# Designed miniproteins, single chains, continued (3), part 107

Each design is a single chain, and the fold is of that chain. pLDDT is the mean over its residues in the fold that is shown.

## One batch from the design tools (miniprotein)

Design m11720
Fold by ESMFold2-Fast:
Structure m11720 (fold): chain A 77 residues (1-77)
Amino acid sequence: MSKEELDKEVDVAVGILALAVGLVTARNEYERTGSPEAKAEAELFEKGLDEVQRAYDAGDYETAVKIAEETLAKLKA
């Protein structure tokens, strides 16, 4: 296993963790406040995680990282 392969796996893992933390946070906020915005955010993170997992299972780490970054970027707008 090369440093390049390790770096790609780390980037994917960081992306997955960021999306998972976002999902849990949004779900907890929805449970506390009943906010439809928090529910929509949870659905966005859930969809992003599904797509990242599909790319990861296919061995496409570059696409997995891009999907994670795109999903996170949608919440900054």
Scores: mean pLDDT 79

Design m11721
Fold by ESMFold2-Fast:
Structure m11721 (fold): chain A 93 residues (1-93)
Amino acid sequence: SPPDPTDDQRRLSTRSIQYISQLKSDGDQQSLDRIRQIRDRAIRDGISPQDMFDMAFRSYRDGDYVSMVGYVMASRYRTSDPDGQRRIDQRLS
């Protein structure tokens, strides 16, 4: 049987959280700012959560981890309750 797409999305989400933590540890504010810009633009443009994840998977395959994280965080933001949205904002601050 093919793998569950939810497992791939969970794996990509975990990698994105780890990448954000590494950027914060390194003091890479420029990359964090770019992630927020990509997130905000994807939300503003009305991209669906599924299309955002498809864009994240494509970015990951291309080695563009900043865009990967931006699209993952945008998808999670649109599918999260207010507490989840606040946690994403705190991670990207």
Scores: mean pLDDT 84

Design m11722
Fold by ESMFold2-Fast:
Structure m11722 (fold): chain A 83 residues (1-83)
Amino acid sequence: SRKEREEFLKELKKAAKEGNEERIKELLLKAARSLGFTGKLGEKSEAVELLQQWLKREGLYDGEIDGLLDEDTIKALMEHLQK
């Protein structure tokens, strides 16, 4: 829903402002798991591809849609949200 999306974006921006990579990781994993992800960071998943596509449409992610939620992805997202 719109409210759930707005809350997610608010939490991501707050975590980025605080430099809290662990919180960003938790938020992204929670979102990916809601889309069917059952792996760990760095494992390829269609659920992660869907999350990356959504983040790219929202203008929050400039990286590849490769289905990998890794440390570089988290840092790139955090740097973008800190602007």
Scores: mean pLDDT 77

Design m11723
Fold by ESMFold2-Fast:
Structure m11723 (fold): chain A 86 residues (1-86)
Amino acid sequence: SPELKEAVREAGERAGEIYLKASPEQRAEAEAIMQEIVDKALAESAATGKPADMLEVFIEVMRALAEFFNDEELLELAERIEELLE
């Protein structure tokens, strides 16, 4: 839906803004968090033979980054994406 595409765009832009303002050390930790989420999804896909739900992975990454950076706006955007999937 157009609303879902816009919410995904807004979450991605917010995450990008946080990332650009972060220290090199914070970026390295954020990249490690993102990689662990992606690796877990790919491992589950390989084990089950089902394709990874990349939108679900995106939401999990946005939530994890929001918690790591203590960003309430990014958390609310991630929750909005989940609500729009219902």
Scores: mean pLDDT 86

Design m11724
Fold by ESMFold2-Fast:
Structure m11724 (fold): chain A 114 residues (1-114)
Amino acid sequence: ETEIVLDSRADGNTLTYTLTVTLPDGRVLTITITIEEVDGRRHVTIEVRAEGKTIRRELVDPSAEELIATLGEALLEAGLPEAVVREIERRARAAGDDFGAVVAGIAAGLAEAL
């Protein structure tokens, strides 16, 4: 059974979402999405950490679709099966355009696909 822990932390102009996923085989995947407002622009950092691999992506003022697509690419590089990644993307897109809703959709997609 897959266990998912979603944590959110706000500190000044920075909002960080951390998803810790324990896969059925005992492997741990960590997804960190950091949103920081710098010079009136939203800087988003996506970090996917799996055993022996760290994938980092940085985006400036991304749309929800850009965030979802970039996360999907990072998850594929981290070694998640394509079918799992596509289900995560589907749930995230269905959640709406708010980043908090997108992150909740990602967590739901992980729970459903894994």
Scores: mean pLDDT 81

Design m11725
Fold by ESMFold2-Fast:
Structure m11725 (fold): chain A 55 residues (1-55)
Amino acid sequence: MRFHVRLVDFRESPDRTESHSRQVVYDEDNNEVAYVEQHTTAAGETRVVVHFVED
């Protein structure tokens, strides 16, 4: 199965030390299959959470 990812939201602190992004994963028919949330903290730690879409 072929997936493609689209960035739908990106927020970054003015000093660029912290960011939060939201990405949507689509299948080859452009149906939403997952949402990915990524948060990078000022300490340099990145956390990723994946939510699967059931629709």
Scores: mean pLDDT 73

Design m11726
Fold by ESMFold2-Fast:
Structure m11726 (fold): chain A 55 residues (1-55)
Amino acid sequence: MERAKKLREREKRARQIFIKNLRELEKAGLISKDLAQKLIDAIKNNKPLPMAPPE
């Protein structure tokens, strides 16, 4: 259990770092605010990131 918890914690940290990077990209104007919000929401829900936006 201890090792499994640490692996999960590291994965959660990696996702949080990704969220921070998305916010920085939005601030720099490299991605749209809408795209950043969608990706952040997906990460917060621990869902797989969409490969393409739904149409």
Scores: mean pLDDT 68

Design m11727
Fold by ESMFold2-Fast:
Parts: C-alpha cells; structure tokens; sequence
Structure m11727 (fold): chain A 109 residues (1-109)
C-alpha cells in the first residue's frame, strides 16, 4: 500500500507532467507555424505528447481512486488528484487535437 506522502508526491508529479505535455504541445505547434518544413517533426512530437498525456491523465484518476480506497481521511488528496486529472485531460486533449491537425496538414502536402 502507498503512504499518504507517497500519494501526494505522485499527484504533484502528475501535475508537473501535465504542464510538460501542454508546453511540448505549444512549442511543437509554434515550431510548425514558423517553419512549415518541421510539420512532420511537430506532428510526431505532439503524437508523443498525446500518448504521454493520456497515461498521466489515467494515472491521476487512479491516484484519486487509490487515495479514496485508503480511507475518508485521504478525501482531500483524492479531490486534489481529481483536479489534477481535469487539467491533465485538458492537456491531453490539446495534444491530441494538435497532432490530428498537424498530421492532416502534413498528409495534404
């Protein structure tokens, strides 16, 4: 079983990872916008960001569930993990949409 401090650390890590997904996605989109020859590279980077973002989102949901299963005293940590999951879902959806758009532009070249 995981200690409360371990859950808190993992929730924090998932939040940082979600910010990383959003940052990588934005940089890849900007790179393709400034240099259309980087369209394929940016599509691949956003694909990787989307895959990682999906894993991080699912991890955030699992952390919320595991915290709640340990007892009602961990409800605040479960609530925090759900808030992180919501943000991570937004980061994942951003990366997925960016990948689909960049891939379409690359395939139409």
Amino acid sequence: SRAPSSYASQVSGAAISGVGVETETRLSVERAKKNPEKLEESAEETRKAAKYGEDVYKQSLELAKQALEQGSELQPLSDQALKVAKKNKESYELAKKAYEELKKKYEEQ
Scores: mean pLDDT 85

Design m11728
Fold by ESMFold2-Fast:
Structure m11728 (fold): chain A 103 residues (1-103)
Amino acid sequence: MEELRKAAKEALELIDWIEKNKGKVTFSTVVLRGAVLKLPDIVLETVLAALYLIEHQRYDELKELRENLEKIVNGELTPEEVDEFLKWSRELAAQAEADEAAR
């Protein structure tokens, strides 16, 4: 639980960094920063999911992503809700990777 809360907090901080630098942050930038900072896979996947939503202007879903991360930080989600959220986040991260491959 504590490790997951820390991961969610780190993801929120990186999402704020992406939003402050809109148009300057790419898939490669996030992957490189993740490697330099030695981010857990769960943090990297969630941040890539957020990048995908920002690039596609899916701001309602970005808000939902942020709200779920904040609920994880506060311990407000059940294990089942966390698993469902992480599955969704991972699917979005896979779409970000597919977008990069198409560039």
Scores: mean pLDDT 82

Design m11729
Fold by ESMFold2-Fast:
Structure m11729 (fold): chain A 95 residues (1-95)
Amino acid sequence: MEKAKKAKEIAKEVIETSTLPAAVAGGRAALKAAEAVLEKEVPEEVKEKAAEDALAGAEAAKKAAETGNEAIGTAGALGGIGGATLVGLATGEKI
């Protein structure tokens, strides 16, 4: 999924460049979700939804890093966790 690849790229950038804990947490959650979507055999419907959640989480983490807004970073972390959970449930593996 192009969305998952973009989410992975954005998430890695946030993790490497940000010092805001909420942004880094959001980036890590989004990275985990994006990698799960890209690396695991997942039904296409779940894969699309998880990729969208990962991308939304990565973009929120990037915005938190750029603005210093911890609430946006926290929202990004929740989105990334949601995407990773969807993949984990579909594959029967831990997030």
Scores: mean pLDDT 72

Design m11730
Fold by ESMFold2-Fast:
Structure m11730 (fold): chain A 100 residues (1-100)
Amino acid sequence: MEEEVLKLEEEIRKLAKEVLEKGEEGKEFVKKLLEKATKKMLKLYEELVGKKFEEVLTEDNVLSYKGETEELDEENYEILIKKAKEIAEEMLEELKKYLE
């Protein structure tokens, strides 16, 4: 499972680079895609840990989240890894569609 997520991350990085090379519209697309993925992961993490992260705007106008990260038990970690794989597959599909 984790190895599959790492392979998906590598493919995402490759396609994201190609999208970014298309200029400002590509950068905006990648930014929105990352924000969507981050929000999905943080929401699940908040549900598993019972703590909320604060949404903050960085100096570069990039959305970021402030909070303490706690160690997850094995069961909750497996849930996060499964969700990470699903999100990575969705990101890869959206990047492929953008490049078509």
Scores: mean pLDDT 70

Design m11731
Fold by ESMFold2-Fast:
Structure m11731 (fold): chain A 80 residues (1-80)
Amino acid sequence: MSADDLVRQGNLYYQQGNYQLAIDLYRQALDLRGGNDLLLLANISLSRSRLYDQQGLTGAGRSLRLSSLQLRQQYLQQLQ
């Protein structure tokens, strides 16, 4: 399975609320891309945020959402 296929499957599990499987698929895609994909890192952080929210760990969830936003902003800046 290609990194792009893993990202698409991760997105589907995220949309279904299965954040643990989404994280696992995004991490596999990240490994295939050499560990340096800001958008995948942002997706992992966002998925972990949702998982922690489900567990009642709201502080950890907030920190991960902020990290995800920062990574997405960094990705957009690198495209400019």
Scores: mean pLDDT 82

Design m11732
Fold by ESMFold2-Fast:
Structure m11732 (fold): chain A 82 residues (1-82)
Amino acid sequence: MTAEDRKRILEEREKEIEELMKKYNIKDIGDREFDSSQALVDASEANAEKGILIIPLEERDGKAVGRGLKASKESLEKLLEE
């Protein structure tokens, strides 16, 4: 993946995240670096019960960067059902 490809993917992800935040009243709680893509998945599963969704943004030298979005548990369940 080139730096230009990464920028394009990040811009597409940012737009998608902004639309989700506006539509479902979701709060951005910041970006986090994870030791691997698997660590991001594990953190996402662990935080789902707390109403936190982690969206993968990029992979950097074997590490994954994800954006934390906080919603109520009810909003998250509605998103998964619809």
Scores: mean pLDDT 70

Design m11733
Fold by ESMFold2-Fast:
Structure m11733 (fold): chain A 118 residues (1-118)
Amino acid sequence: MVEARSRTFPADADPEAIADAALALVREAEADTLYISLSFPEPLSPEEMEKIAREVEEIARRNGLEATVITTERTVVVKVDVTPEVTDEQLRAFIAGVAELGRERGASSITVTAIRDV
């Protein structure tokens, strides 16, 4: 059975506050997978989407995480596996970094989804 919990934040919210709320959601759900979705009000070019995807992958690597990124014309979806070895500090820094990137690139909202596969 799959259990999922989700929260949506305006992209102009404080990235640290988004990270704190998202981390609490992940830990309360005892999640094994985290999704972050950046939603854009206007379609972005494929080149802009590829640049955002690579910047997200770099933020993940800097925090010792591996992220899978899927893009559409209006959405960047980031998947991270939450293993027991992943620390709260790593997740918090990663989520804050992705939230700040979304805000700087003109995202309208950020959705965090915590999933537990049982």
Scores: mean pLDDT 85

Design m11734
Fold by ESMFold2-Fast:
Structure m11734 (fold): chain A 94 residues (1-94)
Amino acid sequence: AKKRSGRELLEELGTLSDREQDLVFRSMFDFYDVGKDGVLSRTEFLNFLRELNLEVSDETLNKYANEDGTFSYENFKAFINEIINDEELLSKVK
């Protein structure tokens, strides 16, 4: 059984200041960017979601992916910020 839902984790992130959120996002991005190339592969991004017990639709993932399927830091930050600030998107997180 899951100890906490991904929704609860995203709600906690939403309580942080913009500066604190950026520090958390940067730490997460750098941790999962194993290649250290400044982008997350689709596999690295899915590992991030799985580690946090976040379940997100493929449609939502593809919306924020680059044409080559990678995620830039800006795409990563925009994805997380959209979910924590959008009630409809947040409702899709388990």
Scores: mean pLDDT 70

Design m11735
Fold by ESMFold2-Fast:
Structure m11735 (fold): chain A 73 residues (1-73)
Amino acid sequence: EEKERILEEFKRYADEIVKQYPELKPFAEALLKAVEYIAENRDIETVKKFVEQAKKLLDEKAKEYREKQIASL
């Protein structure tokens, strides 16, 4: 199933980010729940767009935490 594959890809992506930045776990979990909800209630194209937006949000948060750690050196 395409939806299941997209969900697995996003979960894997989120897990990699959380492994590097454990502080982001609550954000990643909230985004995963939102993606799962959209996948159950919307078409595949909407799910794809939502996942791309969620990945960008997660990337932005990871960059913010990385920069914060560098600044505190």
Scores: mean pLDDT 79

Design m11736
Fold by ESMFold2-Fast:
Structure m11736 (fold): chain A 77 residues (1-77)
Amino acid sequence: SPLEEALKELQKLFDELSRLVDELRNATPEQRPALRARIDEVIAKIKELIEKYNLPKEVQELYDEMIARAREYIDRL
């Protein structure tokens, strides 16, 4: 179903976000700007996918909260 396909793609994007955050945690100061840019790109793709498939508002709010927490965590690094 379109919903199952969208959820699988979201899972892949969140897995990529998790890997990039791990890379950022272990990165040198010189590497951090490029990694932050890649993280922002992945977050943008997640938001585009949620909007494109018009996921239920409750699902949108859940993912918005997850993204907000990820950004807060990144800002503390």
Scores: mean pLDDT 81

Design m11737
Fold by ESMFold2-Fast:
Structure m11737 (fold): chain A 55 residues (1-55)
Amino acid sequence: STRVVDLVITDPTADLSDLRLEVTAVVELPGATLTFQDLVAGGRVVGHLVVVTQR
């Protein structure tokens, strides 16, 4: 199963209409995978997202 474990918006004034996710790191753990992503809008990083996928 996949779950969001952390979501941080660093620029709360950002226009999210063109929001995209960019994977920055993938960490494999026993029984789970952590995927780190940047939230990009307006050509800049506006937040961070961490997703856990459990086996």
Scores: mean pLDDT 80

Design m11738
Fold by ESMFold2-Fast:
Structure m11738 (fold): chain A 96 residues (1-96)
Amino acid sequence: MYKVIAEGATRDPVAALNAAVAMQRLGAKVKIISDDEEALRAVKAALERYGYSVEGEVVPGKHKIEGYFDSKEQAEKAAEAIKKIAPDVKVTIEEL
């Protein structure tokens, strides 16, 4: 199992939405982490309009989206997609 982390993604609602959609299209389970409850609710509602179910958590000082993938290839494709659509977001992949 592989975790893709989009660090800083939830600081911008558009970057957050784009990162989460990219992860979900590649079959990930997605968790959105923000210190802004209103921004978290907005991004979650937007994703639900695309037919996606995502977990959300309010954590002080944290601004990231985590995607959980069954394969390394899907995780790498998600990281590349996020880097193209949100170049200011730091993307990392962790093996679990």
Scores: mean pLDDT 80

Design m11739
Fold by ESMFold2-Fast:
Structure m11739 (fold): chain A 94 residues (1-94)
Amino acid sequence: MSDIEILEETIKKLEEILNSNLSTEEKLKQAIEVLREAAEKMKDLESRALLLRGIKELEELLKQKVSDEEFNKTVKNLIKELRRRKEELEKKAK
């Protein structure tokens, strides 16, 4: 699986979590696991660093017992950053 494919699958899984009927705590736990799996497979250092920062941010939200609104905002922002990074990798692959 390429780094671009890993980013695309990660984005899809995060969007599925956002649209799920799970509790905020369970959504956070699943999102953290999705990002951990992606980071372990990621070869591009900049993309891996972005995934690791996302993990740290979501772990802090889990400690703070945040609202679903704050979780949704944080994950939507992370998806936006992952989409931007995917586009940058696709441009380099020309």
Scores: mean pLDDT 86

Design m11740
Fold by ESMFold2-Fast:
Structure m11740 (fold): chain A 92 residues (1-92)
Amino acid sequence: SVVEKLLNGEVVTLVIPSKEANRSSLLDDLAKGLKGKDVTFIYLKGTISQEDIDRLKQAGIKVIEVDSREEGDKLLEELKKQKKPALLLLTE
């Protein structure tokens, strides 16, 4: 599972559903599984809602907005080198 990989200190790329209800449900499940863990979520500007962002932050997850996939990939590589668990969120 994505949660298991993040808890093991890995970095992952996850394609999330474009449909808001399915996306919010998945992000809520991830937030519950990762609550209180030092995990970073990277998202592209405009791909998730402010409500999704607030939910992740309330769980103690660090949330970083990037303007491009290329910047997201670069940040994910930097976090991997630092052995910090991170997730790059992509939309379908």
Scores: mean pLDDT 83

Design m11741
Fold by ESMFold2-Fast:
Structure m11741 (fold): chain A 55 residues (1-55)
Amino acid sequence: CSSYRNKAKEFICANQQLSSEELGQQVVKDLNVPEECFNEVRLVLLEYKETNCSL
């Protein structure tokens, strides 16, 4: 799932104007995230969205 974490981070940081709900739906859809990686990608979304990509 590490490759999906990196892709999710880049997507989130490029689209900070979207809400957390919208980002969550778009990330899974656009990156075609497999079910086994959903939780890991969602944690990345929460972390980077809340910090405005300051990490």
Scores: mean pLDDT 75

Design m11742
Fold by ESMFold2-Fast:
Structure m11742 (fold): chain A 97 residues (1-97)
Amino acid sequence: MKATITVSVRAPEEQLDEAIERVNKLVEEMKKIAEELGFKKITINPIEVRKEGDEVVVTASMEVEGTKEQLEEFIKKVREAAKKLGADAFDVNLVEE
């Protein structure tokens, strides 16, 4: 079973570097949670930056593959971390093998 977790941070264009730092911190926490839960196959996608008027949206995604129980615990913990670290959006896509 495979899960893709996507997190986004929205900021003024002048704060692009700060938004990237926040997303990097989110990715580091997500990776730590995945490693603590025993995921051996972790794929981190490149950070994407999109301009929307005078704002930027910085997006990162991570793919993990494991059991249903590992994925449920992972999603729960990363959702809590994303909320605590100030992510503006959090999305989960689950794919059955």
Scores: mean pLDDT 83

Design m11743
Fold by ESMFold2-Fast:
Structure m11743 (fold): chain A 93 residues (1-93)
Amino acid sequence: MTLTITAHPAVVLPDGNVQFSATAEAPKEALVAISFKDVKTGRSLPVEQKHYPSGRLEGTAVVKGAKPGDQIETTAVAVGEEDARASRTVTVT
């Protein structure tokens, strides 16, 4: 199966928190999930997800106190005829 993940640039919010977002696409018969993980701590972040019937999934996570150089790994998993996983790392600039 073809699974694609696009990680969007990190956005600094007015409160100083940093928002991370990603879009994943897989065939419509696949169940897709997005996760975010702090690379330094290994801690998983809470994710808000928006799922589309086309197999497109959008995920966002907010990190309190993220600093330039901090890295967040975003991972998409698609479960179907063949399971697939794709990851991207976003660095705070």
Scores: mean pLDDT 75

Design m11744
Fold by ESMFold2-Fast:
Structure m11744 (fold): chain A 68 residues (1-68)
Amino acid sequence: MEKVARAIQEATGVSLEKAREAAKAALPYIEQGDLVRAANAIARVTGVSLEQAYRAARAMKKALEEEK
């Protein structure tokens, strides 16, 4: 989870606490392969643009695959 939160922080520039909340909100959508819903969840938690949230969702998916 910490790697995932850091990936979101690097993509969005939000605090680590906000990145952790975004990671928790987006996780079920990432696991379903739904990057659009994951991006919407990240945008809702962090307040970043949907474009930045989509980049964060992709970074999160990559971080999760690397933790396996």
Scores: mean pLDDT 80

Design m11745
Fold by ESMFold2-Fast:
Formats: C-alpha cells, structure tokens, sequence
Structure m11745 (fold): chain A 90 residues (1-90)
C-alpha cells in the first residue's frame, strides 16, 4: 500500500509538472517528490538497488533544463516503483 501511495503521488507530480511553465519550479517539485519517495522506500526496507536507481534519476533531474526531460525521469522512477510493487505481490 505504501508503494501504491508513492506511485499515485508521482502520477500527481507528473500531471502538475506537465502544466508548469517554469523549469526551475518543475525541477523543485520533482526533486521534493523524489526525497519523499526515497524516505518512504528506506522506511519500508526496499532493496538498496531500487533506492540507488531513484537517486541516480534525481541527479538527472537536477541537470535537466526542460519540462519534458524532468517528466521523462519522473516517469522512469514511477516504472521502477511499479516493478517493485509487482515483485512484492508475486
């Protein structure tokens, strides 16, 4: 259920970022969401490999200069969370 909540939170963030016109504001929203996701993953004892991959995507967001690039990295994080959810439900 925490993984499902994280996925839903990223869906909301993606929708907000897509409507944003300020790249700096979009980057701040994405990075804030990633910090919350990492904290939740650490709390539930998710695999370190998943946490490390999310951190690497966060570094790419910090370097991103367009809304489209930021959205792409957040969508990759969402995919990783869906894969982890599927693994835990198997």
Amino acid sequence: SELQAMIRALDIVIERIRKETDVEKAREMALSAFEAVIASLERIGAPQSVIDKIRELGKKIAESTTIEDIVKEVEKARELLEEELARQQA
Scores: mean pLDDT 87

Design m11746
Fold by ESMFold2-Fast:
Structure m11746 (fold): chain A 91 residues (1-91)
Amino acid sequence: SAAVEVLRQLQEQLLTLVREQAPDTDLLNTLIDIDIEVGVLWIQYAVTGDESGLKEAVQLQRNLVNQLLELLPPDHPIVLRSRKLLESLLS
C-alpha cells in the first residue's frame, strides 16, 4: 500500500508538471498512457507479488525517460520527475 501511494504521488506530480508546462498534445498523451500502464503494473505487483509486472513497469518507465531525453534537456522538470519515478520503482 505504501509503495502504491508513493507511485501515485510521483505520477500526480509528473502530470501536474506536464499540464503546467503545456507540452504538445502527443507528448502529453504519451505521458498519460505510460503513467496509467505503469500504475496498473505496479498495482498488480503490490497485490500478487509477481515481479514480472514490476520488471515491465520499470522497462516502460525507462523507455519513457529515454524518449523524453530525445525531446527535452536532462534538467527539464518532466525528465527529473520521470527519473524519480523510475528510481522509486527500482527501490
Scores: mean pLDDT 72

Design m11747
Fold by ESMFold2-Fast:
Structure m11747 (fold): chain A 71 residues (1-71)
Amino acid sequence: SDLTLEDINRILRGESVTFKTTSAEDAARALQTILGPAARLTRLPDRVEVTLPNGAVATLGRDGRVTVTPA
């Protein structure tokens, strides 16, 4: 499933979220666009991590699994 507005709101509240995406890169860019330049992107061999301004970390697996760990 695509990143939903509810998923974004949960992430912004610092809640743990797991969802599926068709593109980890597109989901990471969407999060960075919404949260602004303070969101930091880190590319790893098996995943992309987005550090959110509130300190939460979104882990986007290349298998399409996304998990958000709150600060």
Scores: mean pLDDT 69

Design m11748
Fold by ESMFold2-Fast:
Structure m11748 (fold): chain A 76 residues (1-76)
Amino acid sequence: MAEAQKLFEEGKALLDRAGSDSSLSGAEKQALIDQGVALIQQSKDLAAQQNDQSMVAQADAVLAEYQALLAERARN
């Protein structure tokens, strides 16, 4: 459980930095988003293996939010 939560927190920190750090280029922000999403996905996979459904649900919510934003950007 601690490992899945740690990966989730690290992924969230990267996503938060991509949104708040105005010194980053568009490419650097995209790299942080990709890394953050990958860490959230790893957290979800570990939580699923540990039958931690609450952590899986939290990871799914974050991933769904970013998938919706990426789909919106692809259309606009």
Scores: mean pLDDT 78

Design m11749
Fold by ESMFold2-Fast:
Structure m11749 (fold): chain A 108 residues (1-108)
Amino acid sequence: SLEDAIKRLKEMVERALEIEYERAKKQGLSDDEIARRVVEAAILVVRFFIELNPDFTREQLEKIAEAAIEVLREFLRKHLPNLPDERIDELVEQARKDIEELIDYYLS
């Protein structure tokens, strides 16, 4: 079901963001550089999820994208509290646009 797919996607995103956050933090990266890597990890998970679910409609993929964006936003706010809200909003909106382009590519 779509609900089960969203649940699996959220779990995959959460795990990937945690792994990339810990990796970037150990490298001594700035909060902004950590945030960008975490964003890239979220986009990569969505890409793989789209490829694993070729029968999903645009409407279903858009709901999956929203779920991933929600997890990403909450992760950044929780783990990078010194990053300004405006910067988190910019990164999240860019991720949304990048994911929309991925959906367009796979459905073209």
Scores: mean pLDDT 90

Design m11750
Fold by ESMFold2-Fast:
Structure m11750 (fold): chain A 75 residues (1-75)
Amino acid sequence: GMAKQLQDAFSAFGFPLTQAQAQELANLVGNQVKLKQVLIALENKQQQLRSKQDVAEAIGEVDQALGLQALQLLA
């Protein structure tokens, strides 16, 4: 499911999510097309991701509201 894809990807980026965080983020993403866009944005910036803020900003390039919600979830 989308939660597992997020959990696996975030672990690879160095920002492991709990199961609860991954499920909540999957619910916020809402669909597979947006999930793919989010994962591509994170992959494009992988070597520049140093903080949870950088992760949220990368997500915000796809969807600004989602990026802000991700920042709150990851804090």
Scores: mean pLDDT 85

Design m11751
Fold by ESMFold2-Fast:
Structure m11751 (fold): chain A 92 residues (1-92)
Amino acid sequence: MEELRKKLEEAKKELEEAIKKGDIKEIKKAVDKLVEIAEEAAKKGDIELIREVHKEIQETLKKAPDDKDLILYLIGAGLRVIGLIIDLELKK
């Protein structure tokens, strides 16, 4: 859990820097890392970490460049992450 939280903080910083630069490729790469972290958290049952990832993707949607392909990509990533939360809640 601690190692995933460190990866999350690193991915958040990478994402913030990519947004400031307006670098669509770096934004997508950072979001891919966030989704990977959420998938690892799901395997360990860490719902709170998955929720933190979902929040970061939602914040990115508000700050992202006005690029249709990027916006659609971010929506897709957010849906994947919320699906992990729903699956874990249903298993309780």
Scores: mean pLDDT 83

Design m11752
Fold by ESMFold2-Fast:
Structure m11752 (fold): chain A 113 residues (1-113)
Amino acid sequence: SARLDALLADLSPEDQELVRNFIKKNEIGQLTLDMAIDYVEAAGLTGRERLFAFLLLLAALHENAFQILSGASQLSPEVLRSLTEKSLRVQLKLAGISEEHQKLILEALRRMK
């Protein structure tokens, strides 16, 4: 997508290929992809931290996508956001992302539509 191409534009060809292969290998849907792009853009991360946060967000959103979607008809947007935030918080901590960057990513999530 044009948004993905723009997000990846400042990355090396090797890193661009890594991201594209991750998306293809995990059959990541367009909605999940767009959500992850929106979150990392809002977080203001750069370079390797932006790439790492993007991949982690894709993994977190993809892992929980089925559970979220299967319950979506009975869940408010606030509850869905809370569930995604809880899962993401655990994964960010396990990945060793700094507390400061965790806070920026979670604040971005809270501001998203």
Scores: mean pLDDT 64

Design m11753
Fold by ESMFold2-Fast:
Structure m11753 (fold): chain A 61 residues (1-61)
Amino acid sequence: SRSEYWRRKGYETARKLHEAGIPVTDELIERMGKAVAARLGEEAGEAFKEGMMEYKKELEK
């Protein structure tokens, strides 16, 4: 589904940011999700945020 695609993209983006030494904060997740929503619609933005949050939770264990 489109939501599954955007969730994966969010997860991948969060991982790349972490690998680059950029902290994956809740504030960053909200801002990036908002940017995706503005361009691609609310469903894409929410799914993207969910993917980023999934990665962040894995780091925290």
Scores: mean pLDDT 86

